# Ledger of designs, part 12: designed miniproteins, single chains, continued (5)

Each design is a single chain, and the fold is of that chain. pLDDT is the mean over its residues in the fold that is shown.

## One batch from the design tools (miniprotein)

Design m16410
Fold by ESMFold2-Fast:
Structure m16410 (fold): chain A 58 residues (1-58)
Amino acid sequence: MSAEEIEAERQKTLANIEKLKEEGVISEEEAQELIDKLKAGMSPEEIERLGVRVVIEK
């Protein structure tokens, strides 16, 4: 993927993490850990496998 595509997926994953935190599904500490992993270079796909995508799917 281009750098722009990677950035777009990163922002989408960050928004999903924030939504889970706001809805009380995960704690603030858990949300921060996921954000830290994403910033450290973990792919958006790996973050989604940690349950973020499954939980926010309506």
Scores: mean pLDDT 69

Design m16411
Fold by ESMFold2-Fast:
Structure m16411 (fold): chain A 70 residues (1-70)
Amino acid sequence: PSPTELEAEILDALGRMARSLGMKELAIELYEKAAKLGSANAARNLAELLEELGKYEEAEEYRKLAEELE
């Protein structure tokens, strides 16, 4: 993997860990960073979390990003 792909994978993993610990705001920040670095998994995870929070418009944007990155 490229350095940016590795960074994105690490940030996605940290985001999942933060979410499992109930640290939703931290999970959002980590997923956002991972998605911006090209992680489709992070973009999908962020879209799901945003939808759970009722942020449907933002969730749709990240869902589209995830589809583009796949």
Scores: mean pLDDT 85

Design m16412
Fold by ESMFold2-Fast:
Structure m16412 (fold): chain A 100 residues (1-100)
Amino acid sequence: IDLTLKKPEDITIDDILEQLDKYLDFLTNGLDPNLDVKNDENFQLLIKTVVELLKKVLPKFSKEEQEKLKAKLEEISKSDHKPAVELAKELLKVFEEVVE
């Protein structure tokens, strides 16, 4: 599902989880697991784009939906794939900024 075709109010938690799985598949199969993610401009742009999207939609989710997404990101942050771990960590910071 292309999230850019949906209005922010029409984006569901399942849409976010599906898009996150697509990004993780791209990172795992498309990028070097040892990529210097801090110095890769394309990877930093991807993180920025996903963080901005999450900041807009996260406050609209229920507490249970927020907890489900947070649990998924925490699982990813424990993986051995450095780009996926960095993406998950940056998205987890959004929870600290937006959710009490």
Scores: mean pLDDT 70

Design m16413
Fold by ESMFold2-Fast:
Parts: sequence; C-alpha cells; structure tokens
Structure m16413 (fold): chain A 62 residues (1-62)
Amino acid sequence: GDALRDIAAYARALAERGVPEETVKRVAVRLARDAGAPEEVVQRVADSPSVEEVVRILEEAG
C-alpha cells in the first residue's frame, strides 16, 4: 500500500542526497519490514544490486 511507496520515495531522496547505496538499502529493508511487507518483498529488497532496483520492488509491491 501507501507505506511501501512512501519508503520507495524516501530511499530515492536519500540516494539523491548522496547517502551511500548500502546505507539506503539497509534503511529500506528495515522500514519495509516494520511496515509489514511480505518476507519475499523484504528479501528481494535486501538482495537488490542498486537503489533503483529497491525503489522498483517497493513501488511494484505498494
């Protein structure tokens, strides 16, 4: 729902501000888990190679 799309927007904003990609991914994983995302979605975010992929996964799940 809206929570996962908000997390995607937040992750994009962090990356645009120069926050390291690994830090952005860790934040996105934590927020997605806290928002009650399915474990499959959380795992896909954790395994993603880039912030762009993190954003795509969260937007598709949201």
Scores: mean pLDDT 84

Design m16414
Fold by ESMFold2-Fast:
Structure m16414 (fold): chain A 114 residues (1-114)
Amino acid sequence: MKEALEKGDYEKAIEEARKELEKDPNNVSAYLLLGRAYLKLGRYEEAVEAFKKAIDLNPQNAEAYLLLGEAYLKLGRYDEAIEAFQKTIEVAEKNGDDELLKRARELLEKVKKM
């Protein structure tokens, strides 16, 4: 029951994000919501595409690069995950986002040991 409810919540988030994108195809937050919902559902390739779209619209969004790297890591695409985490570090340093910077460094070290 609880697992089915959680899955339904992510499917609803996808539907809501898609409706928002029909109104504004440049809504970065809607692409991030879409990608996060796909990540939670194990739909990693679709998550990658959503995060890439968010990055295309706002290349200064450090969170989008972090989430892209996590999706690539789940796909076993380690070289692309490394590049995404390195980009997260670059953008997070410029933005002064110490929490994203720390998280990206931890994930980068983890993937390099694989």
Scores: mean pLDDT 85

Design m16415
Fold by ESMFold2-Fast:
Formats: sequence, structure tokens, C-alpha cells
Structure m16415 (fold): chain A 97 residues (1-97)
Amino acid sequence: MEVEIEAEIKDDEPVAINMIVKGVKEGEPKIEWFLDGKKIEIKPKKMPDGDWMATLDKIKPGSKIINKVSGLKSPAEVELIAQKADGKFELLNKGEA
């Protein structure tokens, strides 16, 4: 199973972007990051609750992010979340893989 999820960063610069893969029962998701059309390597980490997270820092306003999530054998929810400098979190996009 695979999903592609995309977002464009608003004029406010976030401190981090988190890709979260929820409900993974077996295996490790493969997460590919593209920032303004350039592939970047970020290794996902398994969180204590069983969800997987990959974090991109150092992102500028107006940047376009594309994430490709693959390697899943069962349906999982995928969320792309911005962490703002004021400590708030914003859901940028979501999907199912």
C-alpha cells in the first residue's frame, strides 16, 4: 500500500514539519521526502505509541513538500503536521495508505 501527500508552507516559517504514520500493525513504513522537487533523506522513527514519525526542520515559507509513504501491508492514516514557532501545531494534509 502507498500514498502521496503534499502541502505548501504558508508565509509563516514553521520550526519543524512532522510526517506521522498511524496504526501500523506490522513492518516499517518507507517515507520519501521531496522539498521543492529535491529528494531528501529522513529516516522515520517508531514512537512509543506504535506510530511512526519523520521530522523535517529548516524549512522556509513558500516551500512545497511532497511525501511518498510505502511499505505498508495494512491501511494506515498519514498526517503532515507543521510545528509553529508559537508552539502551535497545524494539520497541513492527511491521507490513508
Scores: mean pLDDT 76

Design m16416
Fold by ESMFold2-Fast:
Parts: structure tokens; sequence; C-alpha cells
Structure m16416 (fold): chain A 98 residues (1-98)
């Protein structure tokens, strides 16, 4: 139903708010918006199989002083954000078709 679609949209919007809260906490620990943007680009490059871009973005994150553990943490956060954004895009398409 349309109510079920709206409930799912609200759920994924709440997940985006949690991701934004995690980003704010990371910023307080010295992680920049640029670091997060690089992690986002890294995840996108991995998903399309662009190995050169993957190596480039990992190197840039290391040059910025991030450890491999911190890079993995940012990768996981970026992955969650992309997945939530993709789910919301699908749900909004379904809502428009209804």
Amino acid sequence: SMEDLKAQIEKYQAELKKINEERRKLRERGVSDEDFALAHRLVEAERIGNEKAVEKYRAQLRERGLTDEEIEHLRNLARKELDVQNKLKELYKQLRAA
C-alpha cells in the first residue's frame, strides 16, 4: 500500500539521520568532510571495478593521516549511505508510479 511505502521511506530517512550523526561524531574526532567524500568515491570505484581509482583514493586517505582501520570505518559508513540512498531512490520511484 501507499502507507507501507511511506513507512519504508520514513525508516530509510531515519537511517540517513543516524549516518549524519555518526559523521558529526567523526568530525569531532578530526575526520574532515573531505575524508568522508574520498571514502564515498572509494566505495563507488570499488562497485564499478575501477582498481586504479580504488588505489588512488586509498592512497589519498593514507596521505591525509588515516589508518587502515579508520579507512575501513569510513568505507563502511559510506557503503551504508549509498545503500540507503539507493533504497530511497527506488521507493520514491514506486511512490511516483502509484
Scores: mean pLDDT 87

Design m16417
Fold by ESMFold2-Fast:
Structure m16417 (fold): chain A 56 residues (1-56)
Amino acid sequence: MEEVIKKVSELQKKATELFEKGREAARAGNRDEVAKIVEELQKTIKEMIEELKKLK
């Protein structure tokens, strides 16, 4: 349980960092970087959901 909470917190921090990088890339007009960041964000969210399922 402790390990799951720690992992989810780490993934949440990673998602927040990716979201901020995505906003900066979007403001710069770097569409390729935005697409890459969106893919990484989706993977991070899926990992969080799988970790949370372990608590069930």
Scores: mean pLDDT 80

Design m16418
Fold by ESMFold2-Fast:
Structure m16418 (fold): chain A 65 residues (1-65)
Amino acid sequence: GEKKEKAKKEAEKKALEIAKGVAKKHGIDPATVKVEVEVKGDKIVITTEIGGKKYVSENSLEGWP
């Protein structure tokens, strides 16, 4: 539904901004940062790639705006 779509878009935007900030602090080109967001049932799964390393975080969909 609409709530899941909004949560996914906001998660993508926020994760990308955070990841680009982290990349800049470590001298990594922010343009090489990749973010993928998946909604799996009641969870938002965020996969971030910075400097060739992948980070995965799981968040409750109900706890997301």
Scores: mean pLDDT 76

Design m16419
Fold by ESMFold2-Fast:
Formats: sequence, structure tokens, C-alpha cells
Structure m16419 (fold): chain A 84 residues (1-84)
Amino acid sequence: HMIEEELKQLAEELRKLSDEYRKLAEFYDNMVKVAEEAADLNAEISPEQAEKAREVMDKYRKLSEEYQKLADELRNLADELEKI
């Protein structure tokens, strides 16, 4: 039997973890912008290097999206626990 205070503590821990995953999503989203700038700068000079930068951009974009989903799922779970 979990008491109400234990459920609130669990919800707070999930919110903190959600915030950490959101920060990771923001980090990778910022890295997408760096890779995008590298692709744009190299587009006319080295199309092959620009294409490699776009591949890195796509990987960082996918990581950002995955961490955002994890953050949202944990936040929703925390909100549900707090309502009990």
C-alpha cells in the first residue's frame, strides 16, 4: 500500500526525469541546427560533405524526437499519479 505522499514523491521523480529527457531533446535539436549550417556552408563547395552533414542532421533529429516522446510520456504518467 503506497500512501499519497509516496505517490507524490514518485510523481516528482518522474517529472525530474522528464525534464532531463527534455534537455537531451533540446541538446540534439541544437545539434541538428549545427549540422544544418555545416550542410548549407558546404553545399556549393563539397556536395559530398554536405550530404554527410545531412545524414548526421537526420540522426540528431530522430534522437531529439525520441527523447521528446520519452519526456512527454513520463510527464503524463507523473500527472496521472499526482491526481490519485
Scores: mean pLDDT 83

Design m16420
Fold by ESMFold2-Fast:
Structure m16420 (fold): chain A 67 residues (1-67)
Amino acid sequence: SEKQKLLEELGKLVFSVIPEEDWEKAEDALVRLALGRFEEALETLLSIVPEEYHPEIEKLIEELKSL
């Protein structure tokens, strides 16, 4: 599904740029996205992902919200 593709793309980006100690937070945020808790997930991801990737994270989450 399109939702699964966007979640996979988000996960691939996030896990490629954060250290392993933040992986549990990233996994929790992706679960929150799957449950429709977009604001909680966005806040968590922006707190652990370098600022240079924030526009892409925000774009992918907006695409998920539009499905």
Scores: mean pLDDT 84

Design m16421
Fold by ESMFold2-Fast:
Structure m16421 (fold): chain A 62 residues (1-62)
Amino acid sequence: SMLAEQARKDLELAKELLKQGQGAAAATAAYHARILAEQSGDEELAKEAEKVLEEGIKAALA
């Protein structure tokens, strides 16, 4: 689905931003990915996005 495709792209962006130390930006991208994954019914993708979201928040608050 288009939602799952966009969720994967947003998650890939979030992981790249996290690797670059951009925690807040990574969290934002991961949050969008999680919502889109949930709307598409892809629970595995949603869980992966949630983990990256948590890592991004933690990095932003450090």
Scores: mean pLDDT 88

Design m16422
Fold by ESMFold2-Fast:
Structure m16422 (fold): chain A 54 residues (1-54)
Amino acid sequence: HHMEERLRQAREDYQAFVDELIAKEREKAKELGVPFDESRLRALAEGRVILPPP
Protein backbone atom coordinates (compact mmCIF):
# COMPACT_ATOMS: atom_id res chain seq x y z
CA HIS A 1 0.00 0.00 0.00
CA HIS A 2 1.53 3.29 -1.09
CA MET A 3 -0.75 4.98 1.43
CA GLU A 4 1.33 3.44 4.19
CA GLU A 5 4.20 5.74 3.24
CA ARG A 6 1.83 8.70 3.14
CA LEU A 7 0.44 7.80 6.54
CA ARG A 8 3.88 7.77 8.11
CA GLN A 9 4.79 11.21 6.77
CA ALA A 10 1.25 12.52 7.21
CA ARG A 11 1.79 12.27 10.96
CA GLU A 12 3.96 15.35 10.71
CA ASP A 13 1.27 17.28 8.88
CA TYR A 14 -1.62 15.53 10.58
CA GLN A 15 -2.25 18.51 12.83
CA ALA A 16 -2.95 20.71 9.81
CA PHE A 17 -4.75 17.88 8.05
CA VAL A 18 -7.02 17.21 11.00
CA ASP A 19 -7.86 20.89 11.22
CA GLU A 20 -9.06 20.79 7.62
CA LEU A 21 -11.12 17.67 8.21
CA ILE A 22 -12.72 19.25 11.26
CA ALA A 23 -13.67 22.31 9.23
CA LYS A 24 -15.30 20.18 6.53
CA GLU A 25 -17.10 18.01 9.04
CA ARG A 26 -18.48 21.10 10.75
CA GLU A 27 -19.85 22.42 7.49
CA LYS A 28 -21.52 19.09 6.77
CA ALA A 29 -22.99 18.97 10.26
CA LYS A 30 -24.37 22.49 9.88
CA GLU A 31 -25.95 21.60 6.56
CA LEU A 32 -27.55 18.47 7.99
CA GLY A 33 -28.37 20.16 11.27
CA VAL A 34 -26.61 17.53 13.34
CA PRO A 35 -24.02 17.89 16.11
CA PHE A 36 -20.35 17.75 15.13
CA ASP A 37 -18.07 15.25 16.87
CA GLU A 38 -14.49 16.53 16.92
CA SER A 39 -13.31 13.74 19.20
CA ARG A 40 -14.13 11.22 16.49
CA LEU A 41 -11.93 12.99 13.96
CA ARG A 42 -9.07 13.16 16.44
CA ALA A 43 -9.33 9.42 17.08
CA LEU A 44 -9.18 8.82 13.34
CA ALA A 45 -6.05 10.94 13.02
CA GLU A 46 -4.38 8.98 15.79
CA GLY A 47 -5.43 5.72 14.20
CA ARG A 48 -7.19 4.60 17.36
CA VAL A 49 -10.69 4.46 15.91
CA ILE A 50 -11.88 4.26 12.33
CA LEU A 51 -15.54 5.12 11.98
CA PRO A 52 -16.60 5.99 8.42
CA PRO A 53 -19.90 7.84 7.88
CA PRO A 54 -23.02 5.69 7.37
Scores: mean pLDDT 65

Design m16423
Fold by ESMFold2-Fast:
Parts: sequence; C-alpha cells; structure tokens
Structure m16423 (fold): chain A 89 residues (1-89)
Amino acid sequence: GKIEELEKKVRELLEKALELAREALELAKDKEQLLRAIALILRAIGLRIELELALKEEDEEKRIKKLEELLKEAEELVKEAEALLEKVK
C-alpha cells in the first residue's frame, strides 16, 4: 500500500544519504568538510528516528502526511550528501 511504499522509499534514501555522508567523512580534506559530513550523518540518524515515530502514528492520514514530509527531507539530504561527496573527491 501507499504507506509501505513511502516507508521503503524513505528507508532507501536515508541509507543512501548515510553511506554517501560516511564516504564524504572519510575523504574530508579540511575541518569544514569534516563538520559538514558529520552534520549530514546526524541528520540521517535523526530522520530515521522520525520515520520510526511516524510509523507509530495511529491516524493513517497523518501517518501518510508525515511520511511524505520525511520523503522530501530524505531526498534533499541525499542531494546535499552527493554535493559534498563531489567536493571532497
């Protein structure tokens, strides 16, 4: 269903963002790049916690809205992680 599809997409994007951010952390050449990579890792962890909380929402309509918001945030996080990784390569 829609909730299961949204959950799967959010999880896949957060896993991708975390792996990209971790690679950027390992390749970081200066303090700014290091701190940006750490911030992206912490944001990915925070969004994973928000995902688990959203899935516990008993109102299906509210749960869908929260998952759609998390999907947008996860997509943006992946873009930021990809951009940082390109800078550190």
Scores: mean pLDDT 89

Design m16424
Fold by ESMFold2-Fast:
Structure m16424 (fold): chain A 66 residues (1-66)
Amino acid sequence: SDQLVQQGQQYLSQGNYQLAVSYYQRAIDLDPNNYRAYGNLGIAYQRLGNSDLSRYYLRKSIDLAR
């Protein structure tokens, strides 16, 4: 939901990337078509140094947004 994405964004801005990932995953569990949660999850994985997961989730976000 929107609140989970907002909480994830707050943790992302604070540098708490693992907590951000957790909140975005919960948002996706509630709505598998939440393209914003996928996009932010991709950014969080990039900050964690996981380029493969970052690329995967960013592509997923783009595909769902169209």
Scores: mean pLDDT 86

Design m16425
Fold by ESMFold2-Fast:
Structure m16425 (fold): chain A 59 residues (1-59)
Amino acid sequence: GRAAAFAAAAEAAARAAAEGGDGKTLVQSMRDGAKRAGGELDDEEANRAAALGHIRASE
């Protein structure tokens, strides 16, 4: 569901940020993560996932 897609996108964003990817790679990784979880994100949820990715990458 959407919660699983959001969690997968946030994890993909954190990984891409930690690996030093560019903005294009970050967006693509988020969408790939959401697809693997069987969902898609709207722009609002994509922004939330990116914010969580930044928080997780700051560990």
Scores: mean pLDDT 66

Design m16426
Fold by ESMFold2-Fast:
Structure m16426 (fold): chain A 83 residues (1-83)
Amino acid sequence: LLSPDEQNREAAEGFRKLGEELEKQGLYESAAREYLNAGKMYLKTGDYEEALEEYKRAAELADKDSPVYKEAVENAKYAEEQL
């Protein structure tokens, strides 16, 4: 009985928590991908500030030559433009 926005926010929190656990294990590329997924869920709900924070975290952990880094930086710019 959750709204689509509530479902997307719960998904974002789940991805963020998974990212934090992976980061604690030193699995930085996997953690970056999960933070990117969290940002995308927040973007769908219009939570641009939270999306931006998750994208920044993804970009910090991802290899600069990776698709994850490129997508995180592009999505971060988009989220920032919505603020």
Scores: mean pLDDT 87

Design m16427
Fold by ESMFold2-Fast:
Structure m16427 (fold): chain A 79 residues (1-79)
Amino acid sequence: MEEYKKKGEELYKKGKEAEKQGKYGEAAAYYAEAAYYYKKAGDEEKAKEAYEKAKEAALKALENPEDVAILKEYSEKVE
């Protein structure tokens, strides 16, 4: 149980750091994974919060032209 909560917290922190760097696509992925681990830990409130942040980050990546450019640059580096 504690292990899942710690994993969720680490992923949530990575999501926040990616978001601060303008990497909204990467942030959305980290937040979604954090939500999964929070749910596994039984922390439904944290799971919901992380999932909502994942959706917000994904929308920012798609709807903001500057964020779309950053996401595209990241995508080109991983391909």
Scores: mean pLDDT 74

Design m16428
Fold by ESMFold2-Fast:
Structure m16428 (fold): chain A 80 residues (1-80)
Amino acid sequence: MLHRAVITVEKDGKRATATIGRPLSDEEIDQVAERLAAGEDVEVGGTLPSEEMNRQAGRLVTRLVTDHGMTLLDLRFEEV
């Protein structure tokens, strides 16, 4: 079963959504965080198996919250 992760965050009153379907590098996570902080939605294509998608979504969320000071509003997985 293949999934994408849809992650909605807030920073400084701005809401934005990241949709990810592949592993991201640390540099790509930082670029995603900058766009989300600007209130820009980000889409990174691809699909991953459920266990790997859960791991990659968790890694992105942890960095957005811990390193970039964002508030997690919603996390869901879309089956593709």
Scores: mean pLDDT 84

Design m16429
Fold by ESMFold2-Fast:
Structure m16429 (fold): chain A 68 residues (1-68)
Amino acid sequence: SAEENKKIAEEIVEELEKKELFDVLKAIKDYLEGKISEEELKKVLKEKANLSDEKINALIEYLKSLLS
């Protein structure tokens, strides 16, 4: 659900901040600003944040809801 995706996204962002993964946080911001593609964001999340495909999909769905 949209509410579940939002909660997962908020938990991911909090964890990224605690781990000081500022390059990943920048990639999320760059995606929201239209500076990078969804494919580029997914790559950063997978390679640098070691997130599962399930968590990546939940985050991406939430971010897309903000852009619509």
Scores: mean pLDDT 86

Design m16430
Fold by ESMFold2-Fast:
Structure m16430 (fold): chain A 73 residues (1-73)
Amino acid sequence: LEERVREAAARAVEAARAGDDRGVAEALLRLGELLRELGDTAGASQVYRVAARIYERLGDAERAAEARALAAA
C-alpha cells in the first residue's frame, strides 16, 4: 500500500517536473483506483475530484467527465 502510494506520488512529481499536468491527473486516477480497491470510497472520491479539476483546467472535457463519474460512484 505505502509503496504503491509512493510510486503514484513519485510519478506525479516527475510529471510536474516535466510540465505534464495530464500525467499528474493520471497518477491521481491511479491512486483513486487503489483507494477504492482497499475500500476507502471517500478517499477515492476526493482524489478523483482533484483529477477532474486538473482535466477541467486543461480543457479536456471528456477526461474531466470520466473523473467526475468515478468520484460520484
Scores: mean pLDDT 79

Design m16431
Fold by ESMFold2-Fast:
Structure m16431 (fold): chain A 95 residues (1-95)
Amino acid sequence: DREEALALADAVLDGFGYGMRAAGAPSIEEIRELARKSARDIVAKYPDPELQRAAARSMLAGARVALKLQGVDPKTAEERIRAIEEALDEVLAEA
């Protein structure tokens, strides 16, 4: 439905902005902390666990696009995306 589609589109856009910040982050730990904050925002915004997971995956998609656009090499980008995914999943599992 339109409301769900708009929520996921917003998550992709938020993920893009997050990925732009992550591309300039000096360490994996700082990327993980940013991801934990984003996951807490997802939990606060969406009460449904299925929608929380869908929003997190949409955010990861946006972050991947941003890292590629910023010219981050594929290996480094995948390492950073993995750190983001792990941090998101950790917070969502505790919700």
Scores: mean pLDDT 78

Design m16432
Fold by ESMFold2-Fast:
Parts: C-alpha cells; sequence; structure tokens
Structure m16432 (fold): chain A 64 residues (1-64)
C-alpha cells in the first residue's frame, strides 16, 4: 500500500543517514582519502536501496 511504501522510504532514509554518519566518523578517525569516502558513500546508498527492498518484501509477506 502507499502507506507501507511511505514507511519503508522513511526507514530507508534513516538507515542511509546512519551509514553516512558512520562514514564521516571513519573519515575523521582513519584519515580516509576522498576516493575511499566516495566509494563508501556509494556502497551506503546501494545498501539503503537493498534494505528498502527487504523491508518491502517483509511487509508484503505480512499482508498474506
Amino acid sequence: SAEQEEEVRRFQEGYLQGMLDLIDWMKKTNNLSEEEVEKLRKEAEEGAERFGELLRRGLEEKER
């Protein structure tokens, strides 16, 4: 449903923000290069998309 899609998007955004915060912390503590930071941010974005898909599938399973 549209309501469930909105909820998934909200959790997906929260997950992405958490990963981005972790990447910023790692940059400060481990002196990561710009290239390494960009790679990690891309992986976080892709991970958030996968997380959203898993949440959506879980919600669909409960509707049965």
Scores: mean pLDDT 78

Design m16433
Fold by ESMFold2-Fast:
Structure m16433 (fold): chain A 64 residues (1-64)
Amino acid sequence: SAAEREAALRGARAGLAAARAATSPSQAKVIEHESRKLVELARELGDEEAVRLAEEAAQAARAA
């Protein structure tokens, strides 16, 4: 649904911001895990932008 796609996109944007703001390894690990789940959900919803942002969030968290 459109609401689910909007929620996934909002979640991906929030996850990327959180990954960039993470100050501890434990915070980064949680964000990476949640972002990876969101990638799978976004792919099921067919939202390419949400997939890309969620993947960027996971990578940013892993690099932190």
Scores: mean pLDDT 82

Design m16434
Fold by ESMFold2-Fast:
Structure m16434 (fold): chain A 95 residues (1-95)
Amino acid sequence: SKKEEAQKYNEEGKKLFEKGKYEEALEKYQKAIAIDPNYAEAWYNLGNVLFAQGKYEEAIEYYDKAVELDPDNMLDAEINRGIALIVLGIDRLFP
């Protein structure tokens, strides 16, 4: 099924992310959302890659998408979004 194929790419991306292979993880998560655009966990994991790369504004966009798709199960996305906003605020205070 499309869901099983998207889950496979999401799991491959998670393994690459744990190894610090951020570009490869990003490609796997992008494949997951291309197959299933409503896969909230894959959008959350995309946000985590961007956060790890210091791309906080882009990370917030993907966390917002994850929360939009599954608001009852995306507390970690909301927390990480808040952290990204704090980091961006600190960068603006100490340029």
Scores: mean pLDDT 88

Design m16435
Fold by ESMFold2-Fast:
Structure m16435 (fold): chain A 67 residues (1-67)
Amino acid sequence: MGEEAKLAQFVAETTGETERLIKEDIEKGKEYGEKMAEEYPKAREAILQAVERIVEKYKEEQEKLKE
C-alpha cells in the first residue's frame, strides 16, 4: 500500500478517535489531535483541519440544541 493510502488511514483513525474524545471532553479531543499532528508532521495539516471541522460540527450541534 502506498504512502498516501497509509497517510489517509492514519488521518481517518486519528479523526475517529478525536471525534469520540470530543464527545466526552472537547479539550481532551483537541489535545489528542494536536499531539498526533505534532508526532506525525506529514499528516499535521490534514489532522489539524479534521480536528477543527469536528470541533465546529460538535459545537454547532450543541448550539442548535440550545436554540
Scores: mean pLDDT 76

Design m16436
Fold by ESMFold2-Fast:
Structure m16436 (fold): chain A 68 residues (1-68)
Amino acid sequence: APPTRISASEEEREATIERTRELVADDEELQRKLDEAIREGADFSTIEALLLAGAVKRVVDRKLEEKK
């Protein structure tokens, strides 16, 4: 069988990258930061931080739209 539980962390990382991309699709700065982190081989925690930043950005943007 191919690689085991260590590859599960890589799968989680890849899934988190995909989710982050979807979440930041409307934000050019966050997209750039994600792409840069992937290029530099950043730690999973850095990718998770970008996912969180994207989620927070969506909440903030929603509030700002209401004030427009």
Scores: mean pLDDT 70

Design m16437
Fold by ESMFold2-Fast:
Structure m16437 (fold): chain A 96 residues (1-96)
Amino acid sequence: MKKEEAKKVLAEAFNRAVEILRRHYSPEEVAEVTGALARAFQEAVKAIDEGDYDKAIEAFRRGLDEALARVSDPEVQEELRKIGDEAIKKIKEIAK
């Protein structure tokens, strides 16, 4: 199902982002950034369940931008943006 594929893409992107954060930040800092990403992930999943992929992409982008604002390292910011852009591209392809 397209909804299951889109949710899997989001879950994989979230897991990859958390792994990168854990390599560069303390557990407390990771929890703060991960909290913002988790909220974005939940809102995006809810929108996918409603069949609104555009809303899901918007929710995910807003949450990613909020999480990126909490990341001070430009290298980590670049890696997270890359993961986010790849996930959004895949969701757009699934939604076609």
Scores: mean pLDDT 81

Design m16438
Fold by ESMFold2-Fast:
Structure m16438 (fold): chain A 65 residues (1-65)
Amino acid sequence: RQREIADEGVDLLVNTVKDNNITDEQIDEALENLEKRLLELGVSEELAREAVERAREEVLRAKAE
């Protein structure tokens, strides 16, 4: 299901950032790759965009604590 695929992608990205010392450049690349993968898996452009925005917000929160 599209929402579940998007949610798994977001959770994986956020946990990877929390567990690893990742640069801002690597985070931007990971967010771009997340959007591309979601679209390739058949997730709608609207839902993929929402997932990427949510992932970005959670990543920024994790870095700021």
Scores: mean pLDDT 76

Design m16439
Fold by ESMFold2-Fast:
Structure m16439 (fold): chain A 59 residues (1-59)
Amino acid sequence: SRAEELKKRIAEALKQNLELQGVSGPYKRTISAPSAAVSAAGEPLGEVVTATVEITIEK
């Protein structure tokens, strides 16, 4: 899907950018999946595509 493609591109761009800046492991990267939005009344508001990238640097 479009969201999955964007998620992969974001991950790849971050990896390349970190490597260019001389940042190489150890580090951990986590990417979240898209989710659906719901109103307070429980009605669907539509699909919310959220790609969250979290980088954890281990010492």
Scores: mean pLDDT 61

Design m16440
Fold by ESMFold2-Fast:
Structure m16440 (fold): chain A 70 residues (1-70)
Amino acid sequence: SSKKAAQVTAAALLVVGADITLEDPELAKARKEEIEELLRYAEETLKETGADMPATKKLLEEVRKKVEEL
């Protein structure tokens, strides 16, 4: 469905956006809680939709680890 496709696309873009934000550690620290919320939304969306996006899932795990170190 168009709604499911849009949600999956949004989730992937949020993960990429979080990764880009982490290139600036000061900005990432200031937005840590917001980034964590966006990553939770992305993870839940991918799980609920059952979307097979291995590259996005791998990036999500890497980004989550970096955020935990902030």
Scores: mean pLDDT 82

Design m16441
Fold by ESMFold2-Fast:
Structure m16441 (fold): chain A 67 residues (1-67)
Amino acid sequence: AEKLFKEGVKAFNEGKYDDAIKLYEQAIKEAEGAKRAEALTNLSFVYAKQGDYDKAREYLAEAEKLR
């Protein structure tokens, strides 16, 4: 989970949003609790960067439910 999360952050910082989405989705499948919430929060930022504010809000809300 940690490795996939770090690779997702790197892809996001490089503007590779499709790669970042794939990596964060894999990290979410392997993570629970706070780590899953962190990956969901980062996934919401990727969708916001792509202009998909509806998906960004949905993933952020899902992350909040895990706290």
Scores: mean pLDDT 81

Design m16442
Fold by ESMFold2-Fast:
Structure m16442 (fold): chain A 92 residues (1-92)
Amino acid sequence: SLPSKGEILKAIVDMLLGLANRALEQGRVDEAVEILETAYRIVQKHKNELSKEEYKEILERVLDGARRIYEKSGDPRAKELAEKVEEEIKKL
């Protein structure tokens, strides 16, 4: 059987989180933030194709990524992204 849209989106987000973490470890903070913002936009664009539980799980992964970037870099965009994702989770 083909993977579900939720499974495909989770795989894409996990790949992007891996790339963002690698960029962060290399000191490429701007790239790490941009990758995570891209992951969040992709998830939001496809939210109506996910169950509430799948959407929440993916948002929690993005939130953890954003918090990690903020804790290691102090980048205000990572903090803003974390706050935005946390607010979206709270609305579920």
Scores: mean pLDDT 88

Design m16443
Fold by ESMFold2-Fast:
Structure m16443 (fold): chain A 74 residues (1-74)
Amino acid sequence: MEVAEKIALYLYENPGKAFTVKELAEKLNVSQSTVSRALKLLKERGIVEEVAPNVYALTKDGLSGIESAKKAEE
């Protein structure tokens, strides 16, 4: 499972919360550089948004996308 997917799922499981790059790196046991790169990809895809410098939250479209992906998987 890609780090970007792990971040998206973690945010999905914590609705209404925003997390720093450091907090996500610690929770996922990966480097801050890896998390930062994954967040950039997720932001480009509209799945997450930067609500403050280095603080990220799941978008409404990101939430819907994750729900659709889970529904499509058997």
Scores: mean pLDDT 78

Design m16444
Fold by ESMFold2-Fast:
Structure m16444 (fold): chain A 71 residues (1-71)
Amino acid sequence: MISERELDFAVALLYGATLLAVARSKGDEETAKKFEELIDELVEAYRAGDWEKMDEAIEQLKKLAKEYEKS
């Protein structure tokens, strides 16, 4: 069965990828790049088993998403 950490990763990855696709479709290259960088950090942390870094990436992703929603 999927672990809580795997579920957190999967949800964050899907959320980040969705926002990246939306930013790219709008031609917002600056925001798209920020989402790409955070997704890369999330994936790297997950592969390394660095749960603290993964949690940091998820929090940064949430902050960026919240700011993007205000735009």
Scores: mean pLDDT 81

Design m16445
Fold by ESMFold2-Fast:
Parts: structure tokens; C-alpha cells; sequence
Structure m16445 (fold): chain A 93 residues (1-93)
């Protein structure tokens, strides 16, 4: 999977989060986590971050995002799937 394909999937999830999550604070945190994963992938692709540091940071963000989405199982599953793909992408660099 390409960097652009993973980014497109994360952007789709951000749109779903904005539609489904009514709490503005939780919505902001979850969107921030997703945007940070995109930034980490871009930084790693451009050589500004090591793959090991990227894996560590995305894994931490994945854990937090999964917790924040525990009451939305479809969003949680999709978020875990795309963040797993992000980890695999940075690992392949």
C-alpha cells in the first residue's frame, strides 16, 4: 500500500469521526492523533524520522486512539486497521 493510499484512508476516517463523535474535545483529540500519524509517515518517508522512532510513536498513538474509540467499534476497527498499515509502511522504509 502506498503512502497516499494510507493517507486517503486516514482522511476518510477523520471525516467519519467529525460526523459521528459529538464531544468536541474527544473529536479534536482523535482527529489530532490521526493527523499526527499522517505527519509521522511523511517525516519518515522524507528521512526526517527513523522508522524505529516512527513505529514507537504510531504504536503509542494507536493505543490511545483505540481507547478513545472503544464505544464506536466500527471506527475503532477501521482506525486499528489503517494504523497497522501505517506501521507496516514505515517498517518497509
Amino acid sequence: MSLQQIQDRIQSLIDQVRQVIRDPVRRSVVVGIMNRIIQIMQDTDQGRMSPDDAIQQITSLQSRGVQLLQDHPDLQRRFQSVSDDAINYVRSI
Scores: mean pLDDT 90

